# Ledger of designs, part 51: designed miniproteins, single chains, continued (2)

Each design is a single chain, and the fold is of that chain. pLDDT is the mean over its residues in the fold that is shown.

## One batch from the design tools (miniprotein)

Design m5745
Fold by ESMFold2-Fast:
Structure m5745 (fold): chain A 74 residues (1-74)
Amino acid sequence: MSIDELLAEFEAFAQQLIDSVTDPAVRAQLERLRALYLALFRREAPRMSEEERIRALQTLQDAFAAEKARLEAA
């Protein structure tokens, strides 16, 4: 899977979670976090193996979902 395909997969995953949020402040925080994670992955992914890229994507997805849950619980 290419870096662009992995970025698109993360963007789609993050958008689904953002679309489920009714609080505009939580939505705005998640949109900022999505931009940060995309920038981080784009910077680091060229130095990773394919397996490392897939693991990094899974880690970012888990972290994004956890942050959404944390913000909604606050």
Scores: mean pLDDT 86

Design m5746
Fold by ESMFold2-Fast:
Structure m5746 (fold): chain A 59 residues (1-59)
Amino acid sequence: MSKEELYELGKKLGSGELSDEQGNEVGGLVKRLLSRVWMDDKEARERLEALNKGLLEGT
């Protein structure tokens, strides 16, 4: 999933447009990205920041 796709996904999450199933999938993705950021994965950090930016703009 690209940073652009993660940004759009974050916006949908923030606006409440995601189903419970889709929200759970995003939660799983965030957990995986956070684990990688903790392991100093720069790409995972950038992807998580894109998702978070979308979330903030969607709320």
Scores: mean pLDDT 75

Design m5747
Fold by ESMFold2-Fast:
Structure m5747 (fold): chain A 88 residues (1-88)
Amino acid sequence: MKTLEELAKVLGLDISPEELLKYLRKILQMAGATEEQIEEFERLVKEGVPVEELIDYLLDIMGIKAESFEDKVNLLKALIEKVREEEK
């Protein structure tokens, strides 16, 4: 899962690709993503799309607008950290 490994590095998170996938699925479900949207997300991860494309897909499903790549990364990181904290 090279795309998830790259995403973890971009987010600056000390997290396994498997745990990152779990939290991203949780975020999508909380955002009201359809089964088809979750399946497409998993397909993009397996295909190894660029991290920018994966981030854009996630934010689009969540209805989040961001102007820069840095803003997109910061928003996604905050959501992942919030989910991690709520599970502890």
Scores: mean pLDDT 81

Design m5748
Fold by ESMFold2-Fast:
Structure m5748 (fold): chain A 80 residues (1-80)
Amino acid sequence: SSKEKSIEELRRKYEEGVKKMEESGKKTGDWEKMKEGVKKIEEVVEEGQDRIEKSPTDEEVQKVKDETLEEIKKITEETQ
């Protein structure tokens, strides 16, 4: 289903973002910044998944997915 595919894509992007944040934390030693970024991205993914599950149409699912992916990207970049 479109919901399952969208949630899977969010999970993949979350895993990618966490790895980038962890690598940045190891390189810079700024573990607090890494921890804050990881927590923020986790909250964004949880909210995005909930919104996708509650979306009645494929168009709304796609919109929520795109918005959530963009927010994950922004947080990941700002945390590095």
Scores: mean pLDDT 84

Design m5749
Fold by ESMFold2-Fast:
Structure m5749 (fold): chain A 95 residues (1-95)
Amino acid sequence: RAAGAETTELAVEAQRAVEAARADPSLRERAAETLREIARRLRELAERLRESDPVLARNAAVLAELFEAMARDLEEAARTGKPMREEYEAPEVPV
């Protein structure tokens, strides 16, 4: 549960960074750095949990990959002045 709470907290922090970057283009490079740092922490969490909670470890690793992809898009937007993608598709929960 502590690890689940940490994963949720990191995801919320990432979302706030992206929302700030959408509102203010000058924050996009900073948001990319924040997302990379969060992705690094999620990978460390995944490694720690690999033996004790492999499902949560896999979820943390998938989130890390997602946030790294978002960071690359933010860096490109900051460098080129192009708008950010409207949505970064998280895998939709099957209804």
Scores: mean pLDDT 76

Design m5750
Fold by ESMFold2-Fast:
Structure m5750 (fold): chain A 61 residues (1-61)
Amino acid sequence: IAAKLIKQGKYDEAIEAARLALRQGAISEATGLYLISRSYEAMGKHDEAAEYRQRSENLLE
């Protein structure tokens, strides 16, 4: 769901969907943080995007 919202340019909805999926345990932490990071990047919020991207990458190592 969140990935489709990002493709549609609905970045706020994508962040909300990713957070909901994380709370439900429907996706991995790394995937959820990655989707949130990508949404912030698309919105021009580069600092927030960088924080979530690093948190996602730390979980994958």
Scores: mean pLDDT 75

Design m5751
Fold by ESMFold2-Fast:
Order: sequence, then structure tokens, then C-alpha cells
Structure m5751 (fold): chain A 84 residues (1-84)
Amino acid sequence: MKKEMEKLKEEILAITKEILDVAESKGDKKAILEAIGIQLRAIGEIFELELLLKRGKISAEEAVERLKALKAELEALLAEFKAA
């Protein structure tokens, strides 16, 4: 479970970096600011899940499900940034 969470966190951060790289490649300042916002929100959600797990307020299974949902959302956003 912990290894799966660590892998998901790494994958999420990699996707946010890809979104930022795509936005930067287009030179659109608005897209770059949006990509930075997405990255900060993803980092914030990861921190919240880690705190909830540390405090015993969620199960490891629930944390994994929430990280998988976040990853899917970010993959959809990455596809949108590439299509724009």
C-alpha cells in the first residue's frame, strides 16, 4: 500500500510537470499560470491526504483511491493542454 501511494504521488507530480512543460512550449502566459495553479493544487491535495492518513482519519485504501482519482483528472487536463 505505501509503495503504491509513493508511486501514485510520483506519477501525479510528473503529470503536473508535463502540463507545465506543454504550457511553456506554447509561450502562452495565461496557460503557464493555469499550469502552475494545477501543480500547486495537486501538491496541496497530496499534503492533505498525507495529513489525514497520518492522523488516522482515512484508510490507506481511501488515500490510494483519492490519488488515483486525482491522477485521472490530471491526465485529462494534460490531454486538454496538448489539444489546445
Scores: mean pLDDT 85

Design m5752
Fold by ESMFold2-Fast:
Structure m5752 (fold): chain A 105 residues (1-105)
Amino acid sequence: MSLDTALMYLELAEDLAEQGDLISAAAYALIAIELFLETQGVEVKKVPITDLEKYAKELAEIAKKAGYDEVAELALEIAEAALRGDGEALRRTLEQLRDLIESQR
């Protein structure tokens, strides 16, 4: 999977966050994290997005075990901000995620 695909999903998340759809924005951002980890050679078990908090926790555990502690923290913060309805916190976390993914190019 290419970093460009992860960034495309992140762009969709950013657009949804601007529209006030914080739950969908977080879901797409977590997909971007999953795709990013796959570009780094991390084996990511595909987990259905049936529960945003559960999906974030599973991704955070996978990222942490692979040595991507910052990615693990961002996954949890994205889900928490969206579940709290905190659009400003979500936007800031998405900006941090973008900077992290783009730094790997």
Scores: mean pLDDT 83

Design m5753
Fold by ESMFold2-Fast:
Order: C-alpha cells, then structure tokens, then sequence
Structure m5753 (fold): chain A 83 residues (1-83)
C-alpha cells in the first residue's frame, strides 16, 4: 500500500510541476529510478516558483500543492525504506 501511495504522490507532483515547468516534469519522468532525488528537486523548485509567481495566486497555489505532494512522496519513500 505504501508503494502505491508513494507512486501516486510522485505522479501528482510531476503533473503539477508540468503545469509550471514542463521541462522539469519531463526530466522527472525520464529519471523515475531516482524518485527520492527527483521529489527533493521538485519540492525545492516548487518553493522557488511560488516566490517567483507571488503575484499570480493560481500559480502559487499549484506550486505549493506540487511541493506538498513531493514532500508526501519523500515521507512515504522513507517509510518504505524502514519496512
């Protein structure tokens, strides 16, 4: 169950980032083997985009949601490593 939830979080983070940065989303899909590293990169970039688009409420919302999904994916991957 955790693996499925981690995959769902990864897919949502990539989908949301694709709305703001399609090149980063493409790179994430091409490097799925490094999920933890990719999620960390998405989270960091999403926070940067939220600051860059601070005057665009919709883009800030998407960026924050992408960061939240990336963080959730990282937490789920850590739980999988512990089991």
Amino acid sequence: MLEKEAEEAFERAVELMGKLDPELAKAAEENREDRGKILRAIRAHAYALAEEYKDDEEKVKIAKEAAEEAERGEELLEKIEEE
Scores: mean pLDDT 80

Design m5754
Fold by ESMFold2-Fast:
Structure m5754 (fold): chain A 67 residues (1-67)
Amino acid sequence: AEEKARAVAEEARAAGFSDEVAERAGEIMKLYLEGESEEALREKIASLEGFERGAWELALDYVKSLL
């Protein structure tokens, strides 16, 4: 799980995403591998504001493009 999360973060960086978005993409992939649902992830993201919410939204869209 950790190795796949790191690989996704590296791929996001290679695709031109910021370090913040890339780190969140790795975290989201880890959560998916641990059994977290997309619905639960969206609820967590909806509780965030400003820059943090934007980074998580971009990261989720990127991870979904890989699934």
Scores: mean pLDDT 78

Design m5755
Fold by ESMFold2-Fast:
Parts: C-alpha cells; sequence; structure tokens
Structure m5755 (fold): chain A 76 residues (1-76)
C-alpha cells in the first residue's frame, strides 16, 4: 500500500508541476497527503484539499489523485 500510494502521489505531483510549474506548494502537499494516506486518511484528505485551495487551477488533478488513493486503499 505505501509504495502504491507514493507512486500515485508522485504522478499527481508531476502532473501538477507540468500544468503549472509555480504550483510547487500544491505538489508538495499532494506528496505529503499520499504518504499519510495509509496512516491517517483524514489528515491526508485535508492536505489534498489545502493544495486545491492554494492552487485552484490544478484542483482537477488533485481531486483525481485523491480518488485514486482512496480507491487503492479500499482494494488492499
Amino acid sequence: MATRALEIGQEAARRILEHDPSSVRAAALVMQGAQLMPVDEQEAIALFDKGAELHPGVRPIIEKAKAELLAAKKEA
């Protein structure tokens, strides 16, 4: 689970920076949320939501990553 969560987080962070290179804070929050998802789901979700709030332009990428991480956690 931890490895899969990190893979999803890394891909999402890469797509965020590809869409908007200035969204460094959103990319960092997404990586932190992905690392926390196996340990603390509520805190992970809060980090994703904060990233989307800081950079609304990348919100669709963040929301997709959040959904993928929640689905992967349920399948484990």
Scores: mean pLDDT 81

Design m5756
Fold by ESMFold2-Fast:
Structure m5756 (fold): chain A 71 residues (1-71)
Amino acid sequence: SSAEIEAQALALLDQLAPLYREAEARIAAGQPIPQDTLDRIRALLAQLRALMAQHPDPEALAAKLEERLAA
């Protein structure tokens, strides 16, 4: 089950990455972030938070997600 939680968390992170890049690009251009983009980010973050709460070692999962983002 922990391996399934980790796989789901990584999949959510892969979905979040392009939305964060869009938000950053909009901010850099002095443009507003679309409300639908913000809503999607919030929904995905809520799902990720729920998965992390179910993991037996949330700190180890967080470190793994940070390594994925750095790569």
Scores: mean pLDDT 83

Design m5757
Fold by ESMFold2-Fast:
Structure m5757 (fold): chain A 85 residues (1-85)
Amino acid sequence: SALDEAAKHAIDVAKSLNGDVSITLDGAKEALEILLKEGSTSGEVISRAIEKLLQQGKISLGDGGGRAAAAEGLRTGYKYYLKLQ
């Protein structure tokens, strides 16, 4: 599905920016669904998505810079999802 492709792309981008970042496929899909529901990739929406994934154990940020890498991965995945529509 478009959501699966976008989620995989989000994970790949996050990992490429910071190798210590790990996001599960289910976590990336859930985060993208939050962004799609809000229609936004604002810092507030991204932060809420990441915090939800942290609470569920679906993301690991590692040390320093992991949150920024995860945020950029999710923004890129969201844009990629819109291209697949």
Scores: mean pLDDT 88

Design m5758
Fold by ESMFold2-Fast:
Structure m5758 (fold): chain A 85 residues (1-85)
Amino acid sequence: SSELEKIKKEMEELVDQSLAQLRAETDPDRILELYRQTVKQMKELVDKAMAATKTQEEKREVAILYTAYSLRLTGEVFDRLLAIK
């Protein structure tokens, strides 16, 4: 649906924005706080996306996207924490 596509776009924009912010941060406490806030916002978008799904196939697509975005965010946080002195 157009509503689902809009929410998927919001999920992509959240990931892109959060990755940019994480890469600009040099304080490990701020990186962890940003990560926690992003995870909370992503969960809210996923719940909204799931509510907008009409088929099992659409639900699986949202689950796959969430898994992929979560992996990308977690990997970036891990890398950033190790890169900071």
Scores: mean pLDDT 89

Design m5759
Fold by ESMFold2-Fast:
Structure m5759 (fold): chain A 66 residues (1-66)
Amino acid sequence: SPPPLSEVMELFNKNLEEQAKKAGVSDEELERLKNSLAGKDTVKDPRLDEILNEASVRTGQELLSR
């Protein structure tokens, strides 16, 4: 069975933090990205967009796998 939405979000956040750390993103930039995704803030940064894309791809691959 597919994992529940809460587990998907936890997995996404894990991958997001991992990609942010790998890219040298600060805790402040990561917080802004998370707030932007929650609709609380607006941030435009190509580096953060790439991190978001990588996190999404990895989360999708983990969901596709058993």
Scores: mean pLDDT 73

Design m5760
Fold by ESMFold2-Fast:
Parts: C-alpha cells; structure tokens; sequence
Structure m5760 (fold): chain A 114 residues (1-114)
C-alpha cells in the first residue's frame, strides 16, 4: 500500500539500490580496509564504555552500516552518508579531541569527503 506522499518532488526517481551498492564498493569497503577504521569495525563495547548509550542516542559502527546495506535498509546513497556522519558525530560527542578514536574519526571523514 502506498501511504499518502507528503509533498515529494514529482521529478524524484525511485530509490536506486545500485547507487547504495556502488557507494558500498567505492567508499564503505575502502574505509573498512583503512587503518583508521579499526575502532569502528565493531559496535562500541558497553563493558569498556558503559555510558555510551546514554550519551549516544543511536550508536553505529562501520560493520553495522555495512550490515544495514546488505539488509537493504538504505534506499539511497544520501542515507548511507547520513549514517556515516552520525557515527562520526557520535565519536566526537563521546571521545576527547586528543583520543585515538577522535583522531581516527577525523581521518575517516577526510576519506569519505575525498
């Protein structure tokens, strides 16, 4: 069933899963192979950071973003980019500017924007 569409651009093409796959291959997979991705490959350990979920309302790792792509939870490249940005913002919110995790997040952002 099609819900009533609130004021969407009538020229908008349907969501392109090929765009998401291309983004995964050209951006996500190179990030996962980067040395700067190590802190973000797996979900943050609540044993090491028990207040993580209290500070970060929607925790995301690179591995979880990849899993969401594989589960077809993203309909556009922009949604994947938003998830990556949210992950980086979560790191900057939780960790200090001189932490290795914060510095790794800065390097990942440079790779995403290149």
Amino acid sequence: PRPPVPATDPSRPPADSAEVKEFKENVIEPLLKSEFAEPFLNPVSLESYPDWEKIVPDPLSLGEIQARIDSKLFSSKEEVEEALRRMLENVRRYFSENSPEYLAAEKLEELIES
Scores: mean pLDDT 72

Design m5761
Fold by ESMFold2-Fast:
Structure m5761 (fold): chain A 94 residues (1-94)
Amino acid sequence: MLSEEELERAVEVATRVLQLLNSGLDLGSLSVEQRSAVAGLEVQVLTVDPEWSSEASEEEIREAARKAVEFLAEVNIEGLKEMIRVLEELLASL
């Protein structure tokens, strides 16, 4: 189980990555591992919010990220931790 602090950190990381995607992040500049983590995040967001849009506000992005993170924490906590690790490395490389 994630601590409240770990969950909030995961939501922040996911929110920042989704904001970068909506701003035109060049996926071709990413490693295969980073592209897979980004794709995994997008699939989870679309699973919890099928109407996900690039026009989403910051608050809508944060809500979608929270829903995706909470869902993964319940069904695949190890996959969530690995995804967030890769996404944090991606953010640090920019």
Scores: mean pLDDT 79

Design m5762
Fold by ESMFold2-Fast:
Structure m5762 (fold): chain A 94 residues (1-94)
Amino acid sequence: SVEELRKEFVELGNKLSEAIEKKDIEAVREILERLKALLARILADDPERAAALLAELDRLGEQIIEHIEKGDILGAKQSASELARLLLDALADA
């Protein structure tokens, strides 16, 4: 259900925030892959929109990792917030 998918996104978002605070890049990459899989499932009937949003998720995910590598945890959290908005907007339109 959309409600269960929304719950999974919220839970993964919380895990992403924790991984960022711990500076755990491996955990961040694993969480981003799980978010990509959920987004692809939600948009399975709209492959063009799925491709565009997955590309934006990849861009924001790399920004999060770059900020962590630079020691900019606040910047990483800001990029994670932008990623969360993108995912919630995709769920609202689904």
Scores: mean pLDDT 83

Design m5763
Fold by ESMFold2-Fast:
Structure m5763 (fold): chain A 78 residues (1-78)
Amino acid sequence: SLEEIRKEVSREIADNLRKIGAEFTVQRAMKKLGLAPDQQKKVLAILQANNTDDVIAALSALDAAGASAQELIDLVLK
């Protein structure tokens, strides 16, 4: 289902963002993308999420704020 696909994609995004490493690396990537302070807080919420539902909620909040976790991943891993 679309819901199951969304759960898998959200988990993969969160896992890749965590693989970027230390808080410092994520902060540098956020600055390079020009993320606003409210968007930066939402990225940190994704990293601090302890379960899939919290990850999905945090990713949705970031998207609603006009930013993408995938852009952060692409910037660091490309």
Scores: mean pLDDT 76

Design m5764
Fold by ESMFold2-Fast:
Structure m5764 (fold): chain A 88 residues (1-88)
Amino acid sequence: MEDLEKARKLLTEFFGGKELSDEEVLEILERAAREAREVLETRAEELSEEERELLRRLIEAYERKDYYAAAQALIELLKLQHERALQE
């Protein structure tokens, strides 16, 4: 699957470790989408507008099986969270 292969390469490069398997990529994206949905349902008011938008994009991409778009949204979300942790 083209999107899954692109997602695997993107996440492998971002995490800088060993090459991820398709199963590991799907597990990462499934967990991220599940957590994103829970956060939006329970804690949306505690989030910035940018974080809410990225969480929605991640969930929608995963539901469409657009794993590449889901991986991109996850990486942008992780970068945003890392930047906020460094700026506080």
Scores: mean pLDDT 80

Design m5765
Fold by ESMFold2-Fast:
Structure m5765 (fold): chain A 79 residues (1-79)
Amino acid sequence: LEEALAALTPEQRALLARLEELKPVVDKAVEKLKKLGLTNMNFEEGLEKNKDLFTPEEQKKLEEFIRAYRELLALERAA
């Protein structure tokens, strides 16, 4: 895991660092969705359908996480 991180580009490392920073907000959102019985939804679908359950600050952080994650995947596919 540490060796794999060392092999990443600076861009990939920056995205992973940002994902780690946002992880507590994401984990809290996932737990909130689970408590509401929404375990059959993927995270993005759950967020889209239940935006009203999150504060504007939480929504921004969750959207940033999804964007960063997609960007990381795009960089991996482009490599």
Scores: mean pLDDT 70

Design m5766
Fold by ESMFold2-Fast:
Structure m5766 (fold): chain A 88 residues (1-88)
Amino acid sequence: MVEEQLREFERAVRETLLSLGVPEEEAEELARRAAEQLRALLDTIPDEAVREEVAALLAEAARAGAAGDLARAEALVARAVELVLAAM
């Protein structure tokens, strides 16, 4: 369910940016670009299970960021990066 994780990621990134005082239109554009970059990254991963796990980790990281838990967001991003590097 990569498409659902990408939608959750985009929404959470937008919410995080809005909470940091970024203007609505700029937050929407930055969130859209972040989701596009994530989709491009996922497309480079040949293993479907790894793609799903990376997508889920980054969606969860974005949700943690939106909730103000920056330490959790950072840890989840680091784990996703480790999985991507191991798959390349």
Scores: mean pLDDT 82

Design m5767
Fold by ESMFold2-Fast:
Structure m5767 (fold): chain A 77 residues (1-77)
Amino acid sequence: MVSDLSLGYMYFNGATGTIRGRGIESIQNIIDNGSDEELQKLVDFLQSLLDEKGSNMDPSLKKEVQDFIKKAEEKLK
C-alpha cells in the first residue's frame, strides 16, 4: 500500500537531486492522470503540510507546494 503520505515523505525529505525529482514526478502524475478523488486527497495533503509547517518552510518550497495545489484544483474543474 502506497499512500499520498509516501509521496509527501519523498517530496519533503528528499529536497535535492533525483530523489526529490521522483517525488515531484509522482505528484505531477496524480495531477495529470489522477481521478477527482485522488486530486482532492492530494490537495488536502498539501494544504495540511502548508498549515502545519508553512511558516517554517523555505519560500521556494512553500511556493512549489502552493503551485501544486493550484494545478490540482484547476484539474478538479
Scores: mean pLDDT 66

Design m5768
Fold by ESMFold2-Fast:
Structure m5768 (fold): chain A 95 residues (1-95)
Amino acid sequence: MKALQEKLKKLIKEGKLEEAKEILLELRLEELENTPELSERLKELLREVLELEREASVEEIAAIRAEVAETSDTSEESALAALERRVARLRELLA
C-alpha cells in the first residue's frame, strides 16, 4: 500500500496522469476489499467499475462519473443502480 501511494505521488508530480490512474485504481480496489460494511453485490460492482475504468482514459472516466452523479444518493439501491449504469456506460465506451 505505502509503496503504491509513493509511486502515485511521483507520477502526479511528473504529470503522468494515465500511469497515476492505474495505481489509483489498484489502491481503490484494495480499499474496497477491506471495507466490511459494503454488501457483496456492491463490492462486485465496484470491482467491475474499477477494472473497466483501467481501460478508459481519465477524461472518459470523469465524463461518465459526472453523467451518473445526478442519480446517486445515499441509499444502497441508488448506489447499486448508479454503479450498474457506470458499468454499462464503460462497456459501451470500450466496445
Scores: mean pLDDT 68

Design m5769
Fold by ESMFold2-Fast:
Structure m5769 (fold): chain A 65 residues (1-65)
Amino acid sequence: MLSLEEAAEKAVEAARADDREGIAEIAKKAGLSPRALGLAAAELAVKRGDYETARRAIRIGRELD
């Protein structure tokens, strides 16, 4: 089972690569909606100063939900 922190970390990497399938798979393994995972990844990306990845994570999460 993926923790929320592990899921968010993996989702940041997937969002950076524009990997929609990766985000869907991570959400399933973490028991989260893609939208919830996208928001968690976006928060982590913003804390790292990566605003482009944050916007991408939000977009992909909304598209998959």
Scores: mean pLDDT 84

Design m5770
Fold by ESMFold2-Fast:
Structure m5770 (fold): chain A 106 residues (1-106)
Amino acid sequence: ERERIRAIARESIEAAIAKYKPKAEEAYKAGVDPKAVTQELLREAVIDALARYYEALGRPELARAIRADDEAAIIEALTELAQILEDLPEEEARAEAERYVARLRA
């Protein structure tokens, strides 16, 4: 079960990267500030990866909340992913998720 969930998480992240990497390259070639574009595209890629992960798990309602930029849903999703991918305890995973969301909103 854990290996299956971990594989779904990795596939969701890889799909998001494949979608957003060409957009970042196009923006760079168009002379857009790479830092500003990277932050915006990174936020969109994270939202897409989290939503794909929950869609793959059969939880489309949570995926819709994440795509609607629901902060609580995003924090919960990042907490779950940190526990699965990094073997973190829930408290540490939640603290990481909260710090990550704060950094993306800065």
Scores: mean pLDDT 77

Design m5771
Fold by ESMFold2-Fast:
Structure m5771 (fold): chain A 68 residues (1-68)
Amino acid sequence: MKIISAETAKIIIYEYAKPDLSDEQFKKLIDEINKKGKVTPEEIIEMLKKAGASDESIEKVREALDKL
């Protein structure tokens, strides 16, 4: 199972999903990641779906995570 640091996860979300999320949704997502400290790709995708990210943004994040 691939484990991603909170720092790396935040960078990927900022690059690919931030434009699709409101500042409030983005802040809540970042706060959740910071609380976890380490996340899996599947946890990131589930959090993005919960935050209301578009399918396009989710696919871009998934592709970026696969390259790690």
Scores: mean pLDDT 80

Design m5772
Fold by ESMFold2-Fast:
Structure m5772 (fold): chain A 80 residues (1-80)
Amino acid sequence: SMEEVVFLFRMTTILSELWLAHKLKNEEELAAAMKDLEAIIEELEKTDPEYAKRLKEATKLPLEEFIEEAKKILLELAKS
């Protein structure tokens, strides 16, 4: 669906921004990307609460582990 394609694009962009900000130690960009992450998870909770819950639980992990777990969740969503 269009909504699924848009979500995957937005989420992939946010994960890329999180990874880049983390590696460059850019606190302002990291904070902005984290805020975008919170917003997209809240939106996802309305349509796919099970995936939103898994992403929320994964945010408790260290950032690099979160990104790897989020990639796995996105691959599962893309296959559905």
Scores: mean pLDDT 85

Design m5773
Fold by ESMFold2-Fast:
Order: structure tokens, then sequence, then C-alpha cells
Structure m5773 (fold): chain A 77 residues (1-77)
């Protein structure tokens, strides 16, 4: 699931024309968010990454799909 989420994020950002440096930064941000033991801090970090993806050119529908999968991973803790 984590690798599935990160692969989805990379593919959607590549399709949107996001530079590789920004893709790697966002992917690391999501990995960090998913590893945080505090669920509130994890959700805040995740929302920050999702907001950055929107600024980089992802559609609201792509961001929503990514959020849904990430929230499922957080719920499995």
Amino acid sequence: LEEELLELVRREMERAGVPEEDIERIVKGIRTALSLPDLEAARIALETALAEMRELGLSEEDVRRIRELAERLLAER
C-alpha cells in the first residue's frame, strides 16, 4: 500500500510535468508523514504535501485520490 501510494504520486506528478527534484521532495514528505507516531501530526504533514502537489499542478481529483489512499494507510496503524 505505501509503495502503491508513492508510485501513484510519482506517476501523477510526472504526468503533470513536475520536476524530479520536487517529486522526490514530496515523496519524502509523504514517507515522513506516514512514519509519524502522532496521528494528528501525520495528518498535518500529509495535508501540507497534498497542498504542495496542488500548487505544482495536480488536479483536485488526483489530490483527492492520493489523500484517500494515504488516509487508509494511516487508519491501518
Scores: mean pLDDT 81

Design m5774
Fold by ESMFold2-Fast:
Structure m5774 (fold): chain A 77 residues (1-77)
Amino acid sequence: MLFVSEKSGLESEVMDELTGMSPVSVEIDAIKKEGEIKDGVITLSDEMKALTGKDEATLDDPEFLAALAKLYGARPA
């Protein structure tokens, strides 16, 4: 594609802030080690709560996914 519509820096920053623009697909098994998954929400262990500062997290939470990958070595599918 030679023709491309560029987003302004402002639009790009807004999208990154609102959506994270970083869909990280991780292995469900690593997530399951933390706790039960209910409608994409996970009840975190004490170790994950210490890393994320959250009691629960969603699979699209970048802080949770980064901490999960760091703790359990979760990787993109």
Scores: mean pLDDT 54

Design m5775
Fold by ESMFold2-Fast:
Structure m5775 (fold): chain A 85 residues (1-85)
Amino acid sequence: MLSKIEQVEEIKDRALQALDDGDRDSVLSEFRKLIELYKEAKDNKDIDTLKKVLEAIQEVMDYLDQKDPELALQASGMLLDEVLS
């Protein structure tokens, strides 16, 4: 069984790979999984996983902004709706 931190790393790696491959749907799918892990970690007060998933979200967003700004806007909208609501 993968730890939550290992799950975050695998999802981040898949999101970055999907972006390099031009698979926009897979990028958004993997990014949504990071948001779900953020919500779970926040609800469970799992500070270590919370920090790790926030770092992963930031890395994915920074890479998206550089490679595909339109997809970055879509990801930002997902983050706003799911995390800040």
Scores: mean pLDDT 83

Design m5776
Fold by ESMFold2-Fast:
Structure m5776 (fold): chain A 65 residues (1-65)
Amino acid sequence: SEASKIAGQVLLEIGRAIEAGATIRLEGDTVIVTVPDDPALVAEGEALAKRLGEILGKSSRVIAE
C-alpha cells in the first residue's frame, strides 16, 4: 500500500537523521526532533519533523542544541 511505502522511506530518513546526531521523540500530540545547533542539520530536522507530523497527523517541533 502507499502507507507501507511511505513508512519504509520515513524509517530510512529517521535512521540517517539519528546517525547525524538527531533525536526523535513523541510527546502527547507533538513530534519533537532535536538536532545539533548547525544550520544545515536544523534545516534537515525541520523537513523531517514536518514530514513526520504530516504522516502521523500530529504537530511538529524542532529544537536546536
Scores: mean pLDDT 79

Design m5777
Fold by ESMFold2-Fast:
Structure m5777 (fold): chain A 82 residues (1-82)
Amino acid sequence: MREERFREEVKERIREIVEKEGLGDAELKLMLKIAELIFELAGAEAFSVDEVIDMVLELLDKAREEGLDEEELEKLVRERLE
């Protein structure tokens, strides 16, 4: 699968989850930021779409519980991928 197609599929799945679960713009922004960090740090070929979505949801829950900023969120993503 081409990298751009993979990224777009992940982003579309995130938007669908946000709409279905009644989440706000803040959650959408966080989920998209987490997905972009996963793409940049691990590469698009490292995971399936479902694996990326599972990681995004896991990391979103953790970020929301701890009130993390963008810098702390990047550290959390790096730790999850190591």
Scores: mean pLDDT 77

Design m5778
Fold by ESMFold2-Fast:
Structure m5778 (fold): chain A 89 residues (1-89)
Amino acid sequence: ATVQDLANAINDELGIEKVSLEEVENLNEKELKETIEKAKKVDSKAIGKLILIGLIQQYKYLTENKEIDEELIKVVEEAAGKIAKEKKK
């Protein structure tokens, strides 16, 4: 399984719009910050992008000992949790 396969599985579970690796690989710092702000407002595509980015960072941490952006992961988890709660109501 690839990082994309895991991201797709999570997005399907949460009912979030599917996001490809190509949509996140070229994000600059400004675009990443804009995506985080959209995810805080529960934009499903933005949340999907952050989930994929978070999984990529987690994979790099395990393979390369690179620092994980914990703030990015936290925003994704909080936003995904809000979507999941709204769908259960």
Scores: mean pLDDT 65

Design m5779
Fold by ESMFold2-Fast:
Formats: sequence, C-alpha cells, structure tokens
Structure m5779 (fold): chain A 91 residues (1-91)
Amino acid sequence: SKEEARRLIEEAERLIEEAQRLIREAEERGGDRELILEAGVTVGVAEIEVGVARLILEKDPEAALELARRAKELAEEALRLAEEALRKGLE
C-alpha cells in the first residue's frame, strides 16, 4: 500500500542516516577499511533506491514499495557492515 511504502521509505531513511554516522565513526576510530568501503557502497545504493521510491510514491506506489523494501534491506546490511568494521578495528 502507499502508506506501507511511505513508512518503509521513512524507516530506510533513518537506517541510512544511522549507517552513515557509524561509517564515519568507524573511519575515525580505525575500523576495518574493507568493511567500511563495503558499507559505504551498500548505503549509497540504498540512498539511490529510497530517493527513487520517494519520487515515484504518488504515481506508482507498488513500485515505490518494492524500492523502499530493497532500500531498507540494503540500509540494514550497511549498518551491519559498519558495526562489524568498528568491532574489528577495536580488536
């Protein structure tokens, strides 16, 4: 539904912001550089997909829902990678 798509877009945007903050923290604290790079690429793709979802929400809520779902999954993966990068750098 359009409402479900809107909620997923908002959730994905929040996760993207969290992942970006954690990536910066990992970089500043000497986290694992390969995982930082992977997290950065992953969150970048999530940003593109959630941006497109927001743009098409009114015209094609079904396509927006699919893009938002994908963006959320990518944002969650980016967050996981950033957390792992930070942990490895501290070990």
Scores: mean pLDDT 88

